# Designs tried in a protein design run: designed miniproteins, single chains, continued (2). Part 9

Each design is a single chain, and the fold is of that chain. pLDDT is the mean over its residues in the fold that is shown.

## One batch from the design tools (miniprotein)

Design m4285
Fold by ESMFold2-Fast:
Structure m4285 (fold): chain A 87 residues (1-87)
Amino acid sequence: SEAIEEIVKLMKKFLEALLNKAPLEEIQKIAKEIVELMEKYNVPEEVKEMVENVLLRAYTLVQEGAPDEEVKAIFEKELEKVKKKME
């Protein structure tokens, strides 16, 4: 699915920006692009909430100083759940 591929790509870009300590403006821009893409593809509300929770959790873990590998592992596990719900 084009929708799954594009959303996943932007979610991974969001994680990379967080781990690379990108400016908050850049992180917010990527998050906005994800929301706009989900609206464009008419993604179900349940899936939108899952995506938003994945992004928020990754942001919170990085702010709390969690190791990069832990943030990546949690993000990848949650991303697989999102992919399964969109299939």
Scores: mean pLDDT 86

Design m4286
Fold by ESMFold2-Fast:
Structure m4286 (fold): chain A 71 residues (1-71)
Amino acid sequence: KLEELKKKYETAKNLYGAAEDVYQSAIEASEKLKEVDPEKADEIRQQAEDGLNFAKELYNKAKEEYEKAKS
């Protein structure tokens, strides 16, 4: 149903936005940590990238389903 797909899309969109915010914060933290612990800085960056990519995948799938249903 269109309403269900729209809700799923909105949820995925919000999660993607939150993941982008987390990614930005992680990048800032990583830059500060790089001077003290470059290995840990890289780990934090990698974890944030993985989370962002996962959220982006969910967003793209939900968007495609919603766009197909409303056309």
Scores: mean pLDDT 83

Design m4287
Fold by ESMFold2-Fast:
Structure m4287 (fold): chain A 78 residues (1-78)
Amino acid sequence: SMQQQRHQLLLSLIALLIEAVGDPSTSEEALRELMRALDAVEREDFEAAIEHLRRAAELHPGLRESVEALIRRLEALQ
């Protein structure tokens, strides 16, 4: 269901945010973009979530692989 898929996406985003917070090289701007993506997923604004995730990966390339996996899951819900 869409609700179950949203919950799984939220958990994956929270895990990514925890990973990013644990990396001292992650900028405050990258963390803010991940938090905006989390808010967008909760609001079911998947287009906005994808854009915020792309911005986070641009700001912190170490997140790119995890971000690309999340974007594929979000695109499947559009």
Scores: mean pLDDT 85

Design m4288
Fold by ESMFold2-Fast:
Structure m4288 (fold): chain A 94 residues (1-94)
Amino acid sequence: SAEEREKIIELFKEAVKEILELLKEEGYPQSYLDKFEKGAEQVLEVIKSEDDKASWLNLVRIFFDDVIKSVKNEKVKKKIEEIKKRTVEELEKI
């Protein structure tokens, strides 16, 4: 539904913002931050154009997994994994 889509978009945006602030605080280069934001924007555009809820949840999970794989710092990785877990748990309730 449109209401479920909007709620998924809002939860995803909140998680993206939290990760972006974490990456900035940890001194990630602007090129990485720009790539991260562009990736998140691409996920949002697909969610807006797709009508399948299972596809939306899968896209969000894949995005987080790709970010986690790209991060080498174990403390940062753990924090992103915690953000992913919390976000996915909230998305599963929709």
Scores: mean pLDDT 84

Design m4289
Fold by ESMFold2-Fast:
Structure m4289 (fold): chain A 67 residues (1-67)
Amino acid sequence: MEVEVKVVGIDGDKVEVEIDGERMTGVRSGNVVYVSGGDERYRGHAIRLEGEAEEGAVLKGVDVGPV
């Protein structure tokens, strides 16, 4: 599923993102974010970003589902 992702904050491998106005926390590996907290719709999901994850960036992402 395609989603719009706002990168709110980055601290090493830890990231905070916003999807549909909801804040989520996760761990980054390259352009993939593994959601560990926040909205239950995305918790445990991997979201592949269609660009470089930089603080303040708004990117297209693809929810590739639970991993």
Scores: mean pLDDT 78

Design m4290
Fold by ESMFold2-Fast:
Structure m4290 (fold): chain A 98 residues (1-98)
Amino acid sequence: MVEKKPLSELSKEEQEEALDLAHDMKEVPEEVAEEIVEEVNEKYKDEKRGLTILAIALELYKQGITAENPLYKYSTKASREFSFKVGVYFLEEAVRKV
């Protein structure tokens, strides 16, 4: 079992960001969400806070725990990059299905 980072270790704002990210992850297939998380981890190796929030978000998503009313207040470069890549995925899929 990989070390579990509990949501309670985050500030309230970081907890809300993690739940919003978990909700964003539901918009793509699980395999795509995991792939984007890996890409963001490689790009932002030095952004420990953002990567911790993103890792907790992925764990919450796998448990089915997400924000019901996401505000998408992404404060970290990792969170913003994840959201950007989700948007790119939708644009690419829209082009493929036309």
Scores: mean pLDDT 76

Design m4291
Fold by ESMFold2-Fast:
Structure m4291 (fold): chain A 80 residues (1-80)
Amino acid sequence: DILSLISDGLSNLSNGDLQSAQRYLQQALDLAQQNNLPQSVINNIQQGLTNVQNGDIQGGQQNLLRAGQLVSDTRVNDIL
């Protein structure tokens, strides 16, 4: 579940485990691309991962929170 991977990534960022966070976020990005999720979701995960890799933890967290919101919105639209 991509939401679980984003959540695990955010949790590891909050705990300062950047290596584990990057691993979970890469898995989230790979799944988003494989499942052809909206480009807005893919872009936010990719920007989040890039910001984390560059040491911008705050920027990374903001992008990943946005990605999680967009995934949740997409699932609501699939039900409607």
Scores: mean pLDDT 80

Design m4292
Fold by ESMFold2-Fast:
Structure m4292 (fold): chain A 71 residues (1-71)
Amino acid sequence: MKEEIEKVVEETIKEGKRELDQAPDSLKEGVIVRAAKKTRDRLLELGASETEADIYAGKVAKELLDYYRKK
């Protein structure tokens, strides 16, 4: 399970970074929110607890926000 969670998080961050690079500024917040939601939903489907899903969704959102702010 932990390896599957890690894979979902890594893929979602990678996809989110690509979307952020291509999105206009007005849509970047929506990209981050959508990536966090996808992470949460996928982890719950994999049988992760609600607490775990929320923690990893938050990590995805934070990494994408930090990536956006570095530019």
Scores: mean pLDDT 81

Design m4293
Fold by ESMFold2-Fast:
Structure m4293 (fold): chain A 59 residues (1-59)
Amino acid sequence: SRAAALAALGRRYGLSEAQLLELVELGKQRKRDEVLALAARLGISGDQADEIVVRLLSL
């Protein structure tokens, strides 16, 4: 299920598995400013980054 979620999110946002896992790790550590900074570098919104973190942490 986690592998399938990573693949689906990667296709939706044009992100690699490594980039998705970095967002999740920062989210786990509650590093909000770093999550937003990474989202900006990846070309996604903060809301999109939050959806990625919540979805992957819920598995």
Scores: mean pLDDT 84

Design m4294
Fold by ESMFold2-Fast:
Structure m4294 (fold): chain A 84 residues (1-84)
Amino acid sequence: TEELLLRIAEIHRRVLLYLQSRTSLSDKEIQAYSLIVRGFNAAGQGDFEKAIELFDKAAEIARDVDKTLADYAEEMRRLAEEAL
């Protein structure tokens, strides 16, 4: 459980660094990141079912505008599913 949480935290850090490297963000990218943050917080509280739901929504929103962000959200979702 702790190992999976650390892996989710590593991906969250990668997301933050990726977004900081961008010159501009769309409203959908901001919305997807907001969902990633909420999902990460849910996972940190042990609510992996809620984390999966939030990461899925983030990936869905990001797919049309930012493939990299969508891939990060899908990876976080998969790790949250392994924690169940």
Scores: mean pLDDT 86

Design m4295
Fold by ESMFold2-Fast:
Structure m4295 (fold): chain A 81 residues (1-81)
Amino acid sequence: SIKDEVLELLEEAIEAARQGDLERAYDLATRAIKLLIEEGLPVSVGIGYILRLLGHQLDGDAEGMIRTIEEIKELAEKVLG
């Protein structure tokens, strides 16, 4: 299901961030956000999260990246629940 795909992408993004691969974490999390936008997430909200993820990637902030992805997981439950 689309929900399973989104949650798998976000979990893989968290694992990538834990391993210090912030570029991979950003790619996976932004793919999940694009799917959420297709499922009804407002584009403005999705873009806001993409910019936050980009900021954490550029700063080398793995903890901030993980926290932001956890927020996106909670958002996915509301959009796809």
Scores: mean pLDDT 91

Design m4296
Fold by ESMFold2-Fast:
Structure m4296 (fold): chain A 55 residues (1-55)
Amino acid sequence: MKEELLKQAEEMAKQGASPEDVSSTAAQQAHAAGASPAEVAEIGTEARKIAEEVQ
């Protein structure tokens, strides 16, 4: 699940989504999938980092 969300984050960033939008979307999807608060925070942080690296 985490790997799939981070892959989606990379694709969103490649299509021009902002790091803020990418991070927020990944965190929301992780929460909806039943991830713990710590996992949601980790996924959001990694998604933002991926978006910043792509852009």
Scores: mean pLDDT 81

Design m4297
Fold by ESMFold2-Fast:
Structure m4297 (fold): chain A 94 residues (1-94)
Amino acid sequence: GVLKITVTVKLAEEVPEEKAAEAGATAASFIGEVLSASAKFDAETKTVTITVEVKGDIPAELAPKAAEAVAFNLKVELGKYAEVLEISAEAESV
C-alpha cells in the first residue's frame, strides 16, 4: 500500500523548499520506498509543510507510528539547516 505522510515544521530560519523536500525523502526512506516528496514554506509563520508518499507494507494501525518515525528522522535532517522549534506529523493510507 501507499502511505501519505504530512509533516508540519516550525523553523527558526527559512529552509529552501527543495532542501526540505530532500530532507523529507531521506527521513521517509527509512520506513519504505519513497514515491514522492514535496515541501511548501510559509515565510509569515516560518512553517514548512512536507508531504511524502511511501510505498511499503505498513498496516493502517501503524500509520501514526510511521508518522512519528518520519518526524523524528526529519528533525535530524532539517536540523542541519535550521533549528526545529515545533514538529507535528500525520499519516493516511492512499
Scores: mean pLDDT 84

Design m4298
Fold by ESMFold2-Fast:
Structure m4298 (fold): chain A 81 residues (1-81)
Amino acid sequence: SIRITVIQLRIVLMDVQDLPPAARAAARQAIKDEFDITDDIYDTIVRITDAIVAASMARRPFTIDPAQIQQDIATAQADMA
């Protein structure tokens, strides 16, 4: 749970999609290795992060609900179990 929160924060701050392709591949592999997560879990975290970033950058205001974010993280964590 706390590890996934740290990963999500890092991805938001670094925006994996804005990195050069080689750096994106390295970031993905490093995160997978460090936290022993599958590609599916990583892709889920990236999709959630992308949705947050896209909503924040879009004209439509996105209110980050901590409960909803925790629920999404909990779902990804359950998939890891």
Scores: mean pLDDT 61

Design m4299
Fold by ESMFold2-Fast:
Structure m4299 (fold): chain A 72 residues (1-72)
Amino acid sequence: MSPAEMATLKAVGQAHGDALEKGQSAEQMAEAAQQALQQTIEQLRKQGASDEDIAGAQAVGQRVVDSLRQAA
């Protein structure tokens, strides 16, 4: 995986874990993961990540969010 994809998975995973520790519902965990994904993509853009790296990061992060939504 690219460094951008790894950073995105780490951020999304951390948000999911934090929501789990707070006892939030599966739907709330998916929302927290989606927010973390959006924030990570904006940070990558500010850091000068390529369009390809951003697209890859968004794709892997969105797959995690979609999986969490389907589990709710």
Scores: mean pLDDT 81

Design m4300
Fold by ESMFold2-Fast:
Structure m4300 (fold): chain A 116 residues (1-116)
Amino acid sequence: SKLQEEIRKGLEEILDKLLSLPDAEPFKDLIDPEKLRIPNYESIVSNPISLDIIREKLKNGEIKSVEEFEELFEQMFTNVRMVFPGSDPVLQKALKLEKIANELLEPLKEKEKKLS
């Protein structure tokens, strides 16, 4: 539908904006637990996800609403919080990126509601 296409374009624009930020670098690709020396990663993180996977799902039409997109982002940020303790630089970058993502998604949620 026209609404689904407008929402998809809005989500693509938001994702492109987020990917342009320096704080997005650790989240572009899947976390390598061996390289980062994260103990028990596979026991902590059941659903690994990255910004590149989210981008691919958008391009393939697998994301049909702002809520579905937000759920994938929350899964990614939840995984980071479960793995990285305290003031780790990766966790701090994730918290900044999450705040920006939420701020960018709010106007699109309002648009989706008005066009529904």
Scores: mean pLDDT 83

Design m4301
Fold by ESMFold2-Fast:
Structure m4301 (fold): chain A 73 residues (1-73)
Amino acid sequence: SVVEEARKLKEESIKRLKELAKKGDYLEMAKEQFLWLSEFVDLLLQARKAGDEKAVEEIEKISKEATKEFKKI
């Protein structure tokens, strides 16, 4: 499901950003955040086009959680 894809994307992006932060690779961190945003927006649009209101709500919640975690890195 698009919700499970969004959860996986969040977990993988957080893992990648933490590894990049340990290396001090801030340019690659910026690129990863841009890629994450692009992929995440596609999943959100898929849910909206399908009219799946519950999936939209869950994906938006995942986005807020991801943003909060990215700010801690």
Scores: mean pLDDT 83

Design m4302
Fold by ESMFold2-Fast:
Structure m4302 (fold): chain A 59 residues (1-59)
Amino acid sequence: MSERLRVLEEAVDIAIANGDKEALQVLLRTLDGMLASETDPEERARLEALKARVQAALA
């Protein structure tokens, strides 16, 4: 996993733990932007899994 993806995953974990919906919304936008340009299927799968966690936390 790339350093960037590791940091992003950690940020999502912290935002979920804190119930920080503003941070989760910012992270959702970041993930959508990354998914729009990502062509590596492994990185895409990890980004989609991370997005699903953020969306579940925002529900």
Scores: mean pLDDT 81

Design m4303
Fold by ESMFold2-Fast:
Structure m4303 (fold): chain A 79 residues (1-79)
Amino acid sequence: AVTAEQLLRATEEAAKSFPPEVADILLRKARELAPQYAGKTPEQVAAALANALMKDPRVSIDTASEAAAAVYRELKRLV
């Protein structure tokens, strides 16, 4: 199960691999999702984050998928 703190820490680490604009959007979406997805699995959180990122016109579908996958990998390290 993921905590809000774990989601934010995983997202901060993953964001380092992306351009500043994408990193900012990623962190904002993670903060918005954290209360809703506390206690969910890393897989469920990553899927929700990918969907949220794809709705932002500044983020391509490929970038959204890569960013969510990066957050998923960091979340698995915290389990």
Scores: mean pLDDT 84

Design m4304
Fold by ESMFold2-Fast:
Structure m4304 (fold): chain A 74 residues (1-74)
Amino acid sequence: MEVKFNTDVSKLSPEQQETLVGTLRWEGLEAIREGDYESVEKIIELMEELAKKSTNPEIKKKLEEVIRELREKL
């Protein structure tokens, strides 16, 4: 699935950037809780794509930490 995030996340406010990361983390953990591992893999793919496109080191670090957390819980 091609998800095109055509937004430079460095142009978002810090609050908007943290909200986005928090939302993706919550959705991933909820999918793990429900046993929907296919959705977890898709969320990880989306976060990896976003991390590659992000120029903000803070957001990239947070996305990488969330990806690691979700992979450890699979």
Scores: mean pLDDT 73

Design m4305
Fold by ESMFold2-Fast:
Structure m4305 (fold): chain A 72 residues (1-72)
Amino acid sequence: MSEAQAITDSVEAMMKRDGVTLSDEQRQKLLQLVQEGASKAALSKVVGGEYAETVVRMRTTVAQRRAAQAAA
């Protein structure tokens, strides 16, 4: 929930910095795909391959941090 929102917001901010604006529909679809743990291919259809890769990296980092906290 909150982590998926944070990832979506971060990617949208990066895209906006690069001159790419997501529509409200694209943003909602991206949030849904992040929540579902969708594949890079599915993410690429919404935001393109470069930003899809960024989403995957952010999800992996969050998962690793959660695993580290659970192990502590």
Scores: mean pLDDT 78

Design m4306
Fold by ESMFold2-Fast:
Structure m4306 (fold): chain A 55 residues (1-55)
Amino acid sequence: KSMQINIEASKEAQAEYQKRQAATPVVTRSAEERGDHALPAVKIANEKIEKLEAE
């Protein structure tokens, strides 16, 4: 194992933690889940990723 892997794992854990918080009793989050069904949801996911990378 290496430190780089540890950092990556930390980010993944953090993302999961944030999703958990979002999964809390927040009905607004369900609207974002709508994209899961639609194939075009991929474009939304990509845009979301870009947003996250933009910080």
Scores: mean pLDDT 58

Design m4307
Fold by ESMFold2-Fast:
Structure m4307 (fold): chain A 76 residues (1-76)
Amino acid sequence: DELKKIEEKIKQAEMDLGALEVGRASLLVVKRRLEARGASPEEIQKVDEAIARLDRRIAELQAEIEALRRKKEELS
């Protein structure tokens, strides 16, 4: 059943997205602590790069979920 396969893929992608969003929130806390501590620009840049990588991955998963939801609507 194609519809069930799409629903399972959406559920898996939504779970993965949730995990990445939690990871992103954790990195924002780390960045805030580094800034409060007067950490070096190099340390802050490394966290910013990690956040940027997560933002890219989150955007990819969001696009995948949107595409899968559109396919589900077309088949429903």
Scores: mean pLDDT 88

Design m4308
Fold by ESMFold2-Fast:
Structure m4308 (fold): chain A 102 residues (1-102)
Amino acid sequence: MADVEAVIAALKADPASAATAERLEAAFEEAKKEYEEAMELGKKNERYKNIADALWESLLNGVKTRGAEAIASPEAAEELAEAVRDATEKLKKLVESARKEL
């Protein structure tokens, strides 16, 4: 989590990436909320916990490994923001599916 916060802070410091940083931060906070909801649903079915953990770890590792590139390039920052948004949508779909099945 500290790695994600550091990347967002660095992107916010660059005017060219500030808007992208705000979108990345919003998507990350939404992903965190959906992950927490999936973990609560996972208490009834371990399958949802395991899928949520895998998606969340993939998201955190993606920001960690791509953070330096995103800080160096507004284009790479936009690609990272899109990747986080896509991960957030996958977590949202997981929660919606779990609520329908449980």
Scores: mean pLDDT 82

Design m4309
Fold by ESMFold2-Fast:
Structure m4309 (fold): chain A 78 residues (1-78)
Amino acid sequence: SLEEEIQRNGLEAAELTVRMLEAIEEERWEEFRKLFEEYARKAGVEPTEELLEHAKEWLLENREEIEKALKILEEQKK
């Protein structure tokens, strides 16, 4: 069903976001780039260098909020 597809895609997007944030924090820039390209492709947007830099800055600026939200989602899965 569409609901199941949205739920599956939402979980994949959340997982990619977690891995992107971890890659940024560990300064694994090539891994971050690949994860971002995968995320952008699934979102139907072109993974430009400008968008990648913007995403990196946004993730870093919102790191605490993202970590809190992901922690809540992770605990709800248990």
Scores: mean pLDDT 71

Design m4310
Fold by ESMFold2-Fast:
Structure m4310 (fold): chain A 91 residues (1-91)
Amino acid sequence: FKELAEKAVEAKKEIEKLAEEAVKFFKEKKKYDLAKEVEELKKEAIKKIEEILYKVVSEKLPIEEALEKIDKIKEEVKKEIEEKLKKAEEE
């Protein structure tokens, strides 16, 4: 369905943008381990979104539930990245 596909694309773009900004910040601060962790969080979140889309088609997961799960994944990964950024700013 169009709404689900659009929501998934939007969520992936937001996650990618936030992760890219965080990775750039950590690399500029020479915090390569944190940059790597953010890259892994991005990959994991995108993979989870793809799995939810697959479950709608293959396992008849309700679209409403899929939308809620995608929102939760997006918010959780944003929170984790923001927490890592705050800790890095404290040095």
Scores: mean pLDDT 82

Design m4311
Fold by ESMFold2-Fast:
Structure m4311 (fold): chain A 70 residues (1-70)
Amino acid sequence: MKRYAIFAKFESAEKAKKAAEEVKKVEGVLGAAASEDGTLVVVAEGEEGKKNAIKAIEEAGGEVVSVNEL
């Protein structure tokens, strides 16, 4: 299956960290990591995992900056 790295920007590092915990629970998400600058990186598996991850990020208040195929 294809994997995707999704980069998102949050208002604060705290919000990105909380979003990482929630996004990790989403079906098709392999991992999520937040940085101190408010950036969230999510690795998702397959087209459905990618769509689910993007939806979860947006629902958590994040702005998707880029989506890269791995």
Scores: mean pLDDT 83

Design m4312
Fold by ESMFold2-Fast:
Structure m4312 (fold): chain A 86 residues (1-86)
Amino acid sequence: EEAVRRALELLKEAGRLTREAYHADPETQKEIAKRARELINEAARLLGLPPLPDYDESLDPVEWMRRQIAELERAAVAKHPELARL
């Protein structure tokens, strides 16, 4: 499945960016979070999942990104059980 494979690549890249942002200054964290959000939205689109909700202003941008990645991974595995074997 080309779309599923591409979505996993995007989620892995978003996860990598989120880990890098964890040690960055606030200005750099915002830029990384913006890029990660773009990757996560494209992955959600490819998986047929809803787009990311609006940013939760009560959360740090990096923490919000981390939660969105985790939610999408859980939703993707539930909708596409084959992902659990990748």
Scores: mean pLDDT 72

Design m4313
Fold by ESMFold2-Fast:
Structure m4313 (fold): chain A 76 residues (1-76)
Amino acid sequence: SLTPKQKLFEGGKIAVEEVEEAMKKNNGKPLSDEEKEQIVERVREEMKKRGFSEEQIEQAVENTRLLADSASREGE
């Protein structure tokens, strides 16, 4: 079982991996709002499947949104 700190770290890793894969598939172009929401939903579902708490999922979702927004603006 993961500790709370390890779970937070793993949630962050899932968020980074999902954003990186989406950017790779989008060939470095800015992500649309719909694509960002798809990334958020993938992170949420994966974390639910792994048994993370609601608070940990919401933290990872917030981080995912920030990462996706940053990646989108960097492509401008």
Scores: mean pLDDT 73

Design m4314
Fold by ESMFold2-Fast:
Structure m4314 (fold): chain A 77 residues (1-77)
Amino acid sequence: EEKKKKEEAYKELIKITEELGLEPAKKLVEDTYKYVEEGNKRLGVSSATAAMLIAIGDDVSKETLLKMQKLLNIILS
């Protein structure tokens, strides 16, 4: 079930941003999910990109960045 998979990916990604203490990235992940739910895929991709740039700037590990990117790709699909 595609919708359930996106919701699970969203919840996992929010948990990751909370564990990392990245409140701005968490907000952008929330915006990404909202835009996807609204059918605005362009704004969804923009918010997802901004969330990843914040994580990169905060020196999040490559392994965690790859996991975040995979979860964002599920949300955006």
Scores: mean pLDDT 86

Design m4315
Fold by ESMFold2-Fast:
Structure m4315 (fold): chain A 85 residues (1-85)
Amino acid sequence: MDELLEQLERLKQFFRANLPSELAKEAEALLEQAKRALEAGDVDAALEHLDQLKSLLEKNVKDQELLDELLSLLDTLKSRILEAF
């Protein structure tokens, strides 16, 4: 659990550094919802929030290299969640 929460925090910092402020705020809100779901033991809700985040990034991130890195980080997080539960 602690490693998953640490990965979420690292991803929030990455969003703040690499995304426009408004998009970073929306992305952080979805990560916070995923974190709350994980803390409640609701894996399905956490994965659904991460899928919503993926859709948000795909619609709004125009830099393909940045988008590919963001999606890779999300896929890594999803894999860790599935391995932990």
Scores: mean pLDDT 82

Design m4316
Fold by ESMFold2-Fast:
Structure m4316 (fold): chain A 110 residues (1-110)
Amino acid sequence: MLSKEEQEAIEKARELAREELEKAVKDLEEGIKPPPGKGVSFTIGANEGKGFSLITESNSGRTIAVGVGLYGIKLSEDKLLIVSHSEAVIFGDGEVERREFAPTKLVIKV
């Protein structure tokens, strides 16, 4: 069973992922193309969260929008837990598919 702190971190990461995914889907529906980027970097500390979106096209010509949320919690004086949550919307050929991925955890010595 997950700790209350880990569960709260997962819920915050999920909220951030969904918010960014909703924005990305809206932009795509409005015909706004994502700018090509070199990548993203973030600083995340304890009780801090960040969301971002990724948009790509599959080899089958389907558009894939992914919302990602990250949230950090302090486990101890020298350990930070970062929780990641991702959700995707896949659309093309008149079909829309939603996918949710299992949360990932990364423990960092600080």
Scores: mean pLDDT 76

Design m4317
Fold by ESMFold2-Fast:
Parts: structure tokens; C-alpha cells; sequence
Structure m4317 (fold): chain A 110 residues (1-110)
């Protein structure tokens, strides 16, 4: 399960770098569901997956894909919340909201 979740995150990031935001979101959601299931039996592995989502979000942001970056940070927040790390979850949700504002500006200008 852990290796499957990592592969799904890698695939989501690959699609994000190609500008395939719908596919990126689908793979990110599948990985998030799997990470939340992992959190029930292996919270340490779930935290590692949350950190992996944060890294994917950082890479998507560097690539200029704010839609995908927001999705990855939201996924990481949901996984941190599942392991009881509410503070880290709220920090990542705030970061996702700020990126959402950048996405809205991009849509309105062009």
C-alpha cells in the first residue's frame, strides 16, 4: 500500500507537470484515500506520505501549476489530520488557500 501510494503521487505530479490538471487531481485523490487507510495501521508511513505530498506540491508550484500545488497541499493536510496532526494540517490548508487565490487571479485575467 505505501509503495502504491507513492507511485500514485509520482503519477499525479507527472500529469501536473504536463498541465493535465484533471488527471493530476484524480491520481492525487486516489493517493490521499490510500494514505488515509495507511494512517489507520501505520501512522509513521502516513506521515511520510503527507511529507511526500508536500514535496509534490512544492515541485508543482515551481513548475507554475498552482492548481496542482493547491491539490497536493490539501491532500497532505488531510493525511496529517488523519494521523492527528491538526496544527500541520491547518498550516497546509492555509498554504492551499493562498495558492487558490493565485489560481482565481489567473482564470480572471485570461
Amino acid sequence: MYEEAKKLIDKALEYAKQGKDVEAAVYSRKATELAIEIAKTDPEKARELADYFVKAGDEAEKAGNYIAARSFYTAAANVYEAVGDTQKAEELRSKAEELGKKVDEYIKKK
Scores: mean pLDDT 82

Design m4318
Fold by ESMFold2-Fast:
Structure m4318 (fold): chain A 64 residues (1-64)
Amino acid sequence: SPIQDIRQQGLQQSGQIYSDNLDRLTDLTDRGAPRSQLDRVRDEMNSRIDQINQQTQQQIQNAQ
């Protein structure tokens, strides 16, 4: 199904962003980075994931 393929692609992209940013957050935490910096990284990660989810939903709508 084209819709299922779109969903799988979106999940793969979101998962990669999550993994990459989790590694960055771990490194920053180990270095004693301030909470404000950790919060910014989490906000950026969540924003990118939200963009991918929105784009995935839009592609699904366009495929109908």
Scores: mean pLDDT 85

Design m4319
Fold by ESMFold2-Fast:
Structure m4319 (fold): chain A 102 residues (1-102)
Amino acid sequence: MKEELEREIEVSLFLMAASVSKISSRVEKEKGNDELAKLHADSSRYYRKAADAVARGDYREALRYLSEAYYYTSKAEELQGNYDLSRRYLKLSEKYREEAEK
């Protein structure tokens, strides 16, 4: 079945997103940007939870965690002055939240 391969790809992508966010959190903490570091740490945690949910086949829970990850990513971009990117991530957060409620 193609489903296992697709799940493995999704898990890998979310774990990569989690790793990037974790590195960003560490970099911002070293710069003294504690609020931004926390937002990146929060998005990293939710990407990891989304990866775990996908690995278990719990796609509804994965959508909820992705919604949270994009919400914190949106807040991090807003704090950096990247308002267009912040709005894009907020829209993705809202979309995945709504899909999880179906």
Scores: mean pLDDT 86

